# Designs tried in a protein design run: designed miniproteins, single chains, continued (3). Part 27

Each design is a single chain, and the fold is of that chain. pLDDT is the mean over its residues in the fold that is shown.

## One batch from the design tools (miniprotein)

Design m8964
Fold by ESMFold2-Fast:
Structure m8964 (fold): chain A 62 residues (1-62)
Amino acid sequence: MDGEGDAEAARRAAEEGDGAGAATASHLKQQNGEKYGGLEGAREAARAGDAAAFASGLRSTQ
């Protein structure tokens, strides 16, 4: 991979956070949703393109 741009790393983390947040919220919300603690915050950070915040948030809350 020659494209080591920040956009690629940020997009990858944001895409996973955004998708995981939405999908996980829908599934876990029916049962609990707390297991993903900070899911709304994490997905918001991912949506903003904050790969660092998203990764830190997920690891800290999960």
Scores: mean pLDDT 50

Design m8965
Fold by ESMFold2-Fast:
Structure m8965 (fold): chain A 70 residues (1-70)
Amino acid sequence: SKKEEVEEWIKIVEELVEEALKKGAPKEEVAKYLEDEREERIKTYGPELSEEELEFFKKEMEKLIKKVLE
């Protein structure tokens, strides 16, 4: 199932965010990275994902972006 792949993508970006913030990366740059990553993955893999998998990915990335900017 591609749902497990989407969950792994989210886990990887969460780990990258944690490392970037620990190294003192600006929140705005980290949020921009996440926005670009979301757009690129939707463009590249969106047509191959189910509607449920795509919405799950969008929702989780949106939560992570909002959390970084807080």
Scores: mean pLDDT 84

Design m8966
Fold by ESMFold2-Fast:
Structure m8966 (fold): chain A 90 residues (1-90)
Amino acid sequence: MEELREEAERLIKEAEEILRKYPESTADPAKIENPTEEQAEAAERAAELYERAAELYEKLGEYEKAEELREKARILRENAEAMRKKLAEK
């Protein structure tokens, strides 16, 4: 169980590091006039990491934490989709 929690924490840290490098990935996509491919990919990658961490917390019986992480992933995926749509308009 400790190993499973440590893995979840590592995934969260990786997601946080990605978002620190690409802060626009957590910004309101409506306010980003010219998003980049890297910003969209960063949001997608961070969402995937949060989803994996949520699965691990669910296995740990920490459902509230798992739900919080899934919500963060959902927002990031919505941001990535919005950025992808703007990129396609170019």
Scores: mean pLDDT 81

Design m8967
Fold by ESMFold2-Fast:
Structure m8967 (fold): chain A 63 residues (1-63)
Amino acid sequence: GKKVTLTAKEDLYLVGREVLKVKKGEKLKAVILKEYSDGTAEIKLEDTGEIYLVDLSKVEITE
């Protein structure tokens, strides 16, 4: 997977085993595991190792 920093463009929820609320402007270090054709992605957060689905339209991606 690709190591990235995700910056929230708006308040959003990451959906995994649990739901994680992310506020606009928060930065997450993650690995993109899989991108889907609908614009969602499976990501692994580096801090926790937990896997979530994210809407890529709601985040800015930097390498």
Scores: mean pLDDT 85

Design m8968
Fold by ESMFold2-Fast:
Structure m8968 (fold): chain A 79 residues (1-79)
Amino acid sequence: AKELVEEALRKLLEAIRAADEGKYEEAARKLVEAERLLREALAIDPSLEVEIARALLDMVIGIFKTHHPEAYKLYEELK
C-alpha cells in the first residue's frame, strides 16, 4: 500500500513538472496513472495516508483546471 502511495505521489510531481514544461499530454497521462495507483492503494488499505494522497491529487487536478486547462481536458478524456 505505501509503495503505491509513494509511486502515485511521484507521478503527481512528474505531472506538475510536465505541465510546467508545456508537455500537456504527458501531464495528463501522469495524472491518470496517479489516480489509478491511489484507487489500488485504497482497495488494499484505506488508511489516512491514502486519503491525504487523494486530497493532494484533487488539489493538483484543481490547479490544472485553472492554470493548465489543456492538460485538464486531456486528463478528462483519458480517464
Scores: mean pLDDT 81

Design m8969
Fold by ESMFold2-Fast:
Structure m8969 (fold): chain A 71 residues (1-71)
Amino acid sequence: MEKEEEEKRRKEEMEELIERAKEELKKQFEEAGIKLEEEKIEERAEVIAETALKLREIGDEIQKELEEKKK
């Protein structure tokens, strides 16, 4: 039960992060005058989204470890 809900939430978060990353990347590249193919933007957006999710998980683990050390 829990695993299926986690997978669905991760998929939704991934899609949201990908869309936001695409918008941000397009904006930054347009401002910089760089023309990238949509496929390359999508690939980078996916990597950013995956990295963001992993960093969030790592950050949560680090947060717990830091709280234990503060005790």
Scores: mean pLDDT 73

Design m8970
Fold by ESMFold2-Fast:
Structure m8970 (fold): chain A 70 residues (1-70)
Amino acid sequence: SPVDEILKLIEEGKKAIEAGDFKKALEIYDKAIDLINSSKLSKEERELVFKKLKEFEELFQKAQEKEYAK
């Protein structure tokens, strides 16, 4: 389903953040957003996906803060 593909992309993006590959993480994020916008998701599916995107965004911010703290 589109939801499963989006969730898989978000998980791959989180792994890219953990590896310090911020360029790859951003490319995956853009792909996930495009898939969300092109997919006919229910309200419940959109709420789940946006919750997972927020987790991704928070992880990305924390990883960037850690880089600037050195």
Scores: mean pLDDT 82

Design m8971
Fold by ESMFold2-Fast:
Structure m8971 (fold): chain A 63 residues (1-63)
Amino acid sequence: SKRAEVEAMLREVLREAGFSDEEIDRLIAAIRSGEDLEFSEEELAKLARASELVEKEAERRRA
């Protein structure tokens, strides 16, 4: 399914950005439930890196 493909891509990107598997599972669960998350400065920096990696992957797939 498209949802499974998006989740797989998110897991890969988050791992590349420096998140652990446990942190990734927590983030995916929160996204699925719509919970408000409080992020540390370090986590926000990692999320910014993950966003950049998503943009690069999207550009690669469009090429």
Scores: mean pLDDT 74

Design m8972
Fold by ESMFold2-Fast:
Structure m8972 (fold): chain A 50 residues (1-50)
Amino acid sequence: SAATRARIREALLAQAPAFPRSYAEIGAEFGVSPATVRRIRLELAREGRL
């Protein structure tokens, strides 16, 4: 859902660069695949937010 995507984006932006959470960890927390988390990170990178 849009709400879940927004929470994943927030979680990725809130990560400490020295201690990043894995895609599997974030995926498990929000009930999505690691591939979905990777996709969202790439979107944030393309937006210049990561």
Scores: mean pLDDT 76

Design m8973
Fold by ESMFold2-Fast:
Structure m8973 (fold): chain A 84 residues (1-84)
Amino acid sequence: KTFSYDELSAMSDEELIAAAKQYIAEHPEVSDDELVLRVTHINGIGEKKAEEIVNAIKAGDLEAFKKLLPKKVYRVAVVYELLN
């Protein structure tokens, strides 16, 4: 299922990382380069930070995910871009 921005905004951080991790697992055709590119669509996130974010999501590392994206609005935006 594709989630709207409003649906993602209503999720907990645990639900957000789980949704993104599930998307990546269900879409093996989407390369790591494409996942990184999607994350870079967010203003202020460069390629290196996007790579670290994708790696944290794939690992299910909630602490790293929150450290890389300290504001919930950015965590929602990252998951939105990854899923769409």
Scores: mean pLDDT 85

Design m8974
Fold by ESMFold2-Fast:
Structure m8974 (fold): chain A 67 residues (1-67)
Amino acid sequence: MSPELQEEIDRGVVEIAAASLLTSLKNEGKEEEGEKLFEEVYELLKEGKIEEALEIVKKGMKEFEAS
């Protein structure tokens, strides 16, 4: 697989994970926290910082599980 195609796939995976986390947080009444996290992820993806975006999503999922 080309590096360019792999980056687009990784970006899509992060977007889906972030959207799922946002939906979960909204269902728990934590919409503001979810939107803030989604905005941070979106800005990183816009800058091409896929690894940093993934780290934020993972941290958010861990915090959600601990709640």
Scores: mean pLDDT 76

Design m8975
Fold by ESMFold2-Fast:
Structure m8975 (fold): chain A 60 residues (1-60)
Amino acid sequence: SEKEELKKELLREIGRVLRAIGDEFEAELKGDEEAAKKARKELEEAKKRLDEVAKRLDSL
């Protein structure tokens, strides 16, 4: 069902947010400024996707 597919998408986007946070911390520990910047951009995009999926799920 659409609701079940949206729940799966929600979990995937939550996973992306968590991974991006981890990537940023790893980059900071290694002093890799480029990797940290990339992780921050991915986190921002993942948050936007998470908000969109959550909003769609809430509307069902």
Scores: mean pLDDT 84

Design m8976
Fold by ESMFold2-Fast:
Structure m8976 (fold): chain A 60 residues (1-60)
Amino acid sequence: SKEELEKEIERLKKQREYAKKNNDLFGLSQIDTLFDGLIKEAEERGDEELVEKIKELKNS
């Protein structure tokens, strides 16, 4: 569901911030791949707003 997808995005945001604080380059690379998967899922749903939101999170 959209709610499950948004929960997953929030979880990955927290993990990404943790990885940044610990200079975990491997973890950041893995999280980036997971965000790419979420972008694809949002695109398949036709949710352009969610696609842009995830892309912004990935690029910040």
Scores: mean pLDDT 81

Design m8977
Fold by ESMFold2-Fast:
Structure m8977 (fold): chain A 74 residues (1-74)
Amino acid sequence: MLTEKQLELLKKTIENLAKTDPERFPDVLAELAREAGLTPEQIEELRQYAIEVLKDDPETRERVEARFAELLAE
């Protein structure tokens, strides 16, 4: 389970990746979530935050949504 500080660092990484590498952003975010051992609740919190960050980038937002749906379905 991530600490609050680690979750905040992931949110900062989400903001940065959305700006610098939108093509790889969904895959990197999903890999980080798996590697960090996030709970389903933490995965959902990051999904909601990523949607907010990507509100002006619907293509990347849909790709992130699809990747998180796969993670939550496992």
Scores: mean pLDDT 73

Design m8978
Fold by ESMFold2-Fast:
Structure m8978 (fold): chain A 84 residues (1-84)
Amino acid sequence: GRKELILRAIALALRAIGLILDAEELLKKDPNNELAKKALELAQEALKLAMQALSASDDEMKELLKKAEKLLEEAEKLLKEAKK
């Protein structure tokens, strides 16, 4: 129900914040890390979508959360590669 969607939006927002902090830490060590830059951009967009979902209709919320999850998966993949 809606409560589950709200909790998922909050969880995705927290996950996005964690990835933003990780990407910023990598960029402090190497400002030219292109993988970390891309991961930061994707995580920021995912956070934006997760926050927008909180004020959306149930159907719009589902679509926004699905997009946010996909962006976070790509950001996590890029950050893992950036740490190698």
Scores: mean pLDDT 89

Design m8979
Fold by ESMFold2-Fast:
Structure m8979 (fold): chain A 66 residues (1-66)
Amino acid sequence: AEEYARKAEEYAKLGWLYYHEGNYEKAIEAFKKAIEYAEKALELDPNNERAKKVLEFAKKGIEEIK
């Protein structure tokens, strides 16, 4: 669970980095991976606060682009 949550956090940060660089295609790809890993973490542990925060952070990134 925590390993997936950490991986989700790394991809969410990478997504925001690409967003600020104007690389929206790579930003969206990174945010989608962040969401995938965060959802996997929550499937294993529904109370994982890191995964919940990362999921919201990545969703916000996609909303900013689309």
Scores: mean pLDDT 81

Design m8980
Fold by ESMFold2-Fast:
Structure m8980 (fold): chain A 64 residues (1-64)
Amino acid sequence: DVEKKISEIISRAIGEILRKIGELIDKEIEEGKKASEEEIEELKKETKEILKKADKEIEKIKKE
């Protein structure tokens, strides 16, 4: 079902983003230092890429 596939794609994208955020927070706690500007920019870049991939997959499913 189209709705189920779309829901699964969205859930995976959200899960991946949350996991990356959690990893960065855990690193800050474990190392006792704030994330660098470079680490924050990389997280933003990765988040945008994850969202673009999810959007592309959803559009492909809707077209079929």
Scores: mean pLDDT 81

Design m8981
Fold by ESMFold2-Fast:
Order: structure tokens, then sequence, then C-alpha cells
Structure m8981 (fold): chain A 71 residues (1-71)
């Protein structure tokens, strides 16, 4: 796994955790921004890797659903 692909994954997970924290704190706007950032990093990771892992695909799907529910 290239350092760049790994770095994008770590950034995505960090944003997912921040988003979850924001949801627990009732900060809907911050949660949406963090989940959107996580999706962007996961999509960049897919492009760089040339494939989508099942884990990455599920994380994108769940983050998209959470954004929709928070709007």
Amino acid sequence: LSPEVRSLGIKAIAHLLRGIGAVLDGNKEEAIRDFEAAIEYLKKREELAGYTSPVDKRLIERAEKLIEELR
C-alpha cells in the first residue's frame, strides 16, 4: 500500500471520528462538513489506488446516509 493511499485513509478516518463526535455534541453543521471531507478523501484514495475496497465503499455509503439524515 503506497504512503499516499495510506495517508488518505488515515485522513478519512480522522474526519469520520470528528463527524461522529460532532453528532454526539449536537453540532449538525460540523458533522456534515467532517463527513463530506471523509468522503472526499476516500474518493481520492479510490482514484489513486485504482480500486474501491469493500470497507472504503461501505464508509462512503454510510457517511452519505448520515449527511442526508442530518440535513
Scores: mean pLDDT 85

Design m8982
Fold by ESMFold2-Fast:
Structure m8982 (fold): chain A 139 residues (1-139)
Amino acid sequence: MVLSDEEIRELLLQYHDALRAGDFRTANQLLAKIFKSLGVDEDTLYQYFALRSRGLEALRAGDLEAALEHYREVGRLLARENPENLERIIRFHELALEIARERGDRVGQLEELSTLAGIYEAEGRLEEAERLLEEARRL
């Protein structure tokens, strides 16, 4: 079942509320539901969560450049494994970035900017990727 942008927005709002509550189980289930609607397979989704966890661990260690690189590696993974759904995956990350900005979620903004940069690098859109990484470093 393909989700609409409205249903994805509603699930992203619930995802951010679960993260604020410290309910990482519900947050990961909501995110997995969205990615499954985007056509992302279980092996790609496993690698996504593993890279994302490393990015969050690097941020907790104060290593911003390691965190940016792990989230860029997420974007390159998504672009490589899902070329037929890539426009919808970009649209999802743009919408997640919009919500993270509206909510003042700097960690979510850094994650989404760096993931979008990794997607644009994989597409050869290097000037767009660089602009997003420069924005992420200013957060």
Scores: mean pLDDT 93

Design m8983
Fold by ESMFold2-Fast:
Structure m8983 (fold): chain A 59 residues (1-59)
Amino acid sequence: VAEARKALLAAIADVLAAIGDLFEAELRGDEEAAAEAKKRLEEARKKLEEAEAALEAAS
């Protein structure tokens, strides 16, 4: 239970960080950095879904 909760919090933090990176890249007009941030956001969303499923299974 503690491990599943830790994974969920880490996944949420990764999503927020990717959103911040994307916003910063868009403000700078850095299309390459924006594309990389979008890719990281997709990976973070997938990890978040996996962490949510693991927490549901533990409940």
Scores: mean pLDDT 80

Design m8984
Fold by ESMFold2-Fast:
Structure m8984 (fold): chain A 56 residues (1-56)
Amino acid sequence: DLREAARALVAAAEAGDEAAVREYARAMVATGQVDADVDSPVDRANMVEVARVLTA
């Protein structure tokens, strides 16, 4: 679940789809394994970097 959400988040970020970035960031937080404020642009950017590490 977490890795699938992370892959989707990376793909959304690479596509420049901010709505999808927010939705997949929420999905990652919903797993309970990541703690971040999805409404913060800084936290969303950090989540994208975490997702890249998880999917490398």
Scores: mean pLDDT 80

Design m8985
Fold by ESMFold2-Fast:
Structure m8985 (fold): chain A 57 residues (1-57)
Amino acid sequence: MEEELKKLAEEYRKKAVDYSNKAQDAFEAGDSETAKQYLDKAAEYYRKWKELEEKIK
């Protein structure tokens, strides 16, 4: 259902933002390894979010 897809898209968007914030915190702490891992996860969830949004018309 569209409703379920919209909820899933919102979850992916929230996860992308959360991981982006964690990446920023890691950069500020000087932990480049952790920051890179969080950025990769943020990018993955951002892609999933965008894909779902494109399908929801």
Scores: mean pLDDT 81

Design m8986
Fold by ESMFold2-Fast:
Structure m8986 (fold): chain A 68 residues (1-68)
Amino acid sequence: SKEAEEALKKVKEAMELSLEGKREEAQKILDEVKKKYGLDDDDLDRIGVLLVLGEEERALAFLEEKMK
């Protein structure tokens, strides 16, 4: 869905900001994603692990299921 794709894009942006040392900006994006899509920190950790493993399609599928 468009919502899951937008959430995944925002999590990727936050990960890039965190790697650049912009932790406060990264956390702000993650907090907005949690609030907008009803995700928690465990959900975001799962997505982060999948993205690190290059499993973007699996991360998207997880978001689709969680956002039902």
Scores: mean pLDDT 85

Design m8987
Fold by ESMFold2-Fast:
Structure m8987 (fold): chain A 61 residues (1-61)
Amino acid sequence: MSPLERAVESARLLSELVRQGYSQREIAEALGVSPATVSRIMNLERIPSEELLERIRRLAE
């Protein structure tokens, strides 16, 4: 998966979690990252690692 595809998919999944009622803080705690990292990924300002994307996918299941 390209870095751009990884960024877009991660931002989409995080946005869906927020729409489901999770706060950025709760998502960050579950992923083991800062809330600022979640915000940056959602705004396409940061490309997550493949490991972090897999953790996001597991959280979104």
Scores: mean pLDDT 84

Design m8988
Fold by ESMFold2-Fast:
Structure m8988 (fold): chain A 95 residues (1-95)
Amino acid sequence: SLEEARERFLELVRKYIDTMKEYREALKNGDKEKVEEYRKKMIDITKEMAELARELGLDEVAEYFEKAIKALESGNFDEADRLLSKGVRLLAEGL
């Protein structure tokens, strides 16, 4: 249902934010192993968000999340944040 899709999406966004906080902490501590672990986790969460957007027929939203995945894979976190923010905004307008 639309309600279940919305709730699942909000859970993924919260999970991403929590993982990003852990990523920033690992960066401050110079923990390269945890930095890589949390980077991969952020990519996995974003892939789930892109897949959910595709399942909902929100192709433009999915394209922003797919671009964010590529930015995360290249280590461009500022670009990833911008793309994710655009995708989330479009999702809020579409749901």
Scores: mean pLDDT 85

Design m8989
Fold by ESMFold2-Fast:
Structure m8989 (fold): chain A 70 residues (1-70)
Amino acid sequence: KLSKEEVIEYAKEFLEDAYEKAKPYLSEEQQKKIKEIFEETLKKIDGDIEKARKLLEEAGEKIQEIVDEA
């Protein structure tokens, strides 16, 4: 029963929380890459919860790889 906007807000909060926790350990280049992943992920969410889950999983994996390189 989540609306398209609710799905987008949940995804945004999830990504912002992950970013704030990682931010102190990231270079400026890593921060830029993570922001690009956020923008691309959010643009692709259209209210389909299964699609949103896959996009968040892919974004999370990419962000984790960037954080692990720090």
Scores: mean pLDDT 75

Design m8990
Fold by ESMFold2-Fast:
Structure m8990 (fold): chain A 96 residues (1-96)
Amino acid sequence: MSKEMELDVIAALLNMVAAINKLIAEKYEKEGDLEKAKEYREIAELLERAAEAIRAGDLETAIRLLEEAAEKARKAGDEATARLAERLAEEVRKLK
């Protein structure tokens, strides 16, 4: 698979995970947990910004944003998103 195709797949996956985190944020907002809702929205925004950075060819910014998303996800208790963001940061590093 080409480097460009691999980066496009990573960007698409990040946008999908961001959409899932936005749905989780909406659930917490409806339950009255505004702090959790804010945390999941911030994670989603970092993932969307990372996808935009990948599409722009700014892989260094993408890696930094993915590392920030992983840290925020871990603090929020979302270990699955944290591990995925860390894994995708490693894959982006390989494609530099």
Scores: mean pLDDT 88

Design m8991
Fold by ESMFold2-Fast:
Structure m8991 (fold): chain A 67 residues (1-67)
Amino acid sequence: SVAASAAEQARHARGQQLVQLANEADKRLEEGVPEEEIFEWLAKRVGPAEARAIVESVKAQREIAAK
């Protein structure tokens, strides 16, 4: 049975993708790209719910770093 192994590999790959997208979103915010454009870019790749979570997470981290 490889179902559990395949699921773990898929979860790991998805996690890596989300981290990479969050890092790119953070970089784009730092470069002055509007939040709306970043959200649309993410939503096309991961859907609007995950895009919103990524944008909110990145914004929260940036606010912490600014203190």
Scores: mean pLDDT 77

Design m8992
Fold by ESMFold2-Fast:
Structure m8992 (fold): chain A 77 residues (1-77)
Amino acid sequence: SAREQAEKIVKEIEEEFTKELKEAGASDEQVENAIKAILTVATDLLEQGASVEEVKEVAKRSGKTLVTHAKQQTEAA
């Protein structure tokens, strides 16, 4: 299923992404929410017929955006 493929893609990036979010000041809850958000986007793209390679690129870009937002939240608080 698209969800299972998305989970596989997310697992490949999860370690580095979790580390980057934590270094950006994200809480455990924020990290979990960010991973869930990427998983949802990946699932939707796969359901629309995107390739695994395309979805991996989008997941990495989404991860970078979420890290940037986490840094901005830390600066605003």
Scores: mean pLDDT 77

Design m8993
Fold by ESMFold2-Fast:
Structure m8993 (fold): chain A 82 residues (1-82)
Amino acid sequence: GEAEKLIEEAREALKKGDFEKALELLDKAIEIAKNDKELLEKAKELGMEVLRKSEKKEVMLRAIGLILRVIGELLDLELAEK
């Protein structure tokens, strides 16, 4: 689907060192994939890779914000299962 394509594009951007583009694509993917646990977990992992590989404070803070947003969506899914 569209979210899966955005995740693949984010992975390619990350591979090329374009952390800003990767975060932009992941942001869009999360908005589309809000109820897809597998896609949310992939987005979280890619966000963590941006955080790990980036040496720019602004990029690292954006990655942290994205990771926290994904964790929130995953918690919403877990709470709905209870």
Scores: mean pLDDT 86

Design m8994
Fold by ESMFold2-Fast:
Structure m8994 (fold): chain A 64 residues (1-64)
Amino acid sequence: SKELAVELGREAERGAARGTDERLRQEALDYLKQAAKYLQQGDYELAEKYARKALEYGRKAAES
């Protein structure tokens, strides 16, 4: 859903911001850009998919 994609994206952005591994941070930010693009296009399924990938890398970055 749109709401879920937005929420996952916000959590991913926070994780990336706390990370010290530059590659993991860049992966999270790249997926966030894709999620934002699909949100603007109204493709909420793709937006959620990319937001989930961003969250995965954001969490890994935060643990780095």
Scores: mean pLDDT 82

Design m8995
Fold by ESMFold2-Fast:
Structure m8995 (fold): chain A 61 residues (1-61)
Amino acid sequence: SKEIEELERQIAELEKEIEELKKLPKTKENEQRLVTLHSARGLLEAAIAFEEELRKRKELE
């Protein structure tokens, strides 16, 4: 699915940002940014799970 591929690409980009941010000092700003990136990744993972569920339901027709 093109939609799932786009979401997976966005997750890969977020994971790279998270890894780079983890290399920086634990400042309040960096900690808040890290929480935001983890939340965004969780939402994208939920979106992929939803798209996969919809695709499975269509295949059962």
Scores: mean pLDDT 82

Design m8996
Fold by ESMFold2-Fast:
Structure m8996 (fold): chain A 96 residues (1-96)
Amino acid sequence: MAKELLEKGKELLEEAERKLEEAQKALEEGDYEKAIEYAKEAIELAKEAMKAIDEAYELTEDEELKKEARELAIRAVGVALDAIGIILDAELKMKK
């Protein structure tokens, strides 16, 4: 059911956000290898969340559920972009 897929997407997104926070902390502590590891995990969780959200959006005709799916999708894209930023920053700091 669409609502169950949105709940799954939200749970995966919350896991992605926790991994992103761990990546940010590792970056601040100078643990660049851990920062990259956690950021990559955040990207994979965000991708899984996006798949569940997209499936929910396609299955539902409920405008409120479609709105929730759009909001979760924007949030998932934000996590992926922030994680990419962490990877780039960590890799640049490791090369010098």
Scores: mean pLDDT 87

Design m8997
Fold by ESMFold2-Fast:
Structure m8997 (fold): chain A 64 residues (1-64)
Amino acid sequence: MGEEAALEQTLEGLRQVGNLVGRVTPASEEAIRIIEEAVAAGLSPREAVRLGGLHLARALGALR
């Protein structure tokens, strides 16, 4: 897949997780916001997804 296709797939996955699991919804919404803001700020889709993923991992307690 192209980088743009991978970004859209990742954002859709995060939206679906947030919609299905109420406990994860705030963290998923914040991760999506970070990804969208990073892309708007001129970061590559890959770097934006990485930042959102790191935030989600920290919010879920998987990363300190």
Scores: mean pLDDT 67

Design m8998
Fold by ESMFold2-Fast:
Structure m8998 (fold): chain A 91 residues (1-91)
Amino acid sequence: KVRELLKKALEYAKKAYEYAKKGDVEKALEYLDKAVRYLEEAGREMSPRKGAFLGAAAGIAMISVSSHREEFEEGMELALKSIEKAVEYAE
């Protein structure tokens, strides 16, 4: 279950970045929201320590996009990298 949730989070994060590269901000944000929700759900199924780490990574991903308003694609790339590291750590 957890492994499947983490794979879905990464899949949607990659889609968010692809849409960001195309300039489709609306779809990029929709897929990022899905990625974050799957990451948070995976964290809920894990130990408090790993859950806290996944929650922090989700927060960093959201902050990356918000902080890079003028460079949306770059912010989304940072969000993807944060989610990739969280998934690797959780495995």
Scores: mean pLDDT 76

Design m8999
Fold by ESMFold2-Fast:
Structure m8999 (fold): chain A 61 residues (1-61)
Amino acid sequence: MNRLDGVVNPTPEEMELIAREIGELIGLVTGRVNEKDPEKRAQLEAEYDATVARIEARLAA
């Protein structure tokens, strides 16, 4: 339960969507940090950028 005054309380559906989006971003960041191959890391960075753009588009809708 949020204790902060003025905190936005998303719906259960929004909370699930946010959790999924955060999970995707965390997974990609973790992959990038653990990847030693520059080529594979560049692919993970491209996937991260694409995921951020998709989330940004959803937030703008």
Scores: mean pLDDT 73

Design m9000
Fold by ESMFold2-Fast:
Structure m9000 (fold): chain A 71 residues (1-71)
Amino acid sequence: MREETLKRAEEEARRLAEKEGLSEEQIKEAVELARLMARHRIDLTGKPLSEEEIREIAEKAVKAVLSRKAL
C-alpha cells in the first residue's frame, strides 16, 4: 500500500531524470530524493498520495538535482 506509492514516486522520478538526460548518479539521487519526499508527504498528511502529488514530488526531486550545482 504505502510501499506501492513510494515505488511509484521512485519510478516517476527515474523516468523524468532519464528523459532529461541525467547521469546514472544523478538519476539515483533524484530517485532517492523522490522516495524521501513522498514518505515525508505521507507522514505529514496521513493520506495516500495522488497521481498529481507523485508527479509533483518527482519533478521537484529532479529539479533539485539539476539546480544543485557544485559550488
Scores: mean pLDDT 78

Design m9001
Fold by ESMFold2-Fast:
Structure m9001 (fold): chain A 61 residues (1-61)
Amino acid sequence: MSLADRIARVVVRTGLEKGLSKEEILKIAEDVAQRLVQAGILTPEEAERLVKRAKELVDEA
């Protein structure tokens, strides 16, 4: 399982536990992805995968 998928799962789970809306959770996922690209931890393609996976997980909840 990719690092991007693991991070997406943590972001979605934490957001749902805090009672955040789907829109708020996705905004956080986008912010996290952008920061990780700036830090050199994720590539832009991996960041896109993180956001896509977060959308899928939020829709399944």
Scores: mean pLDDT 84

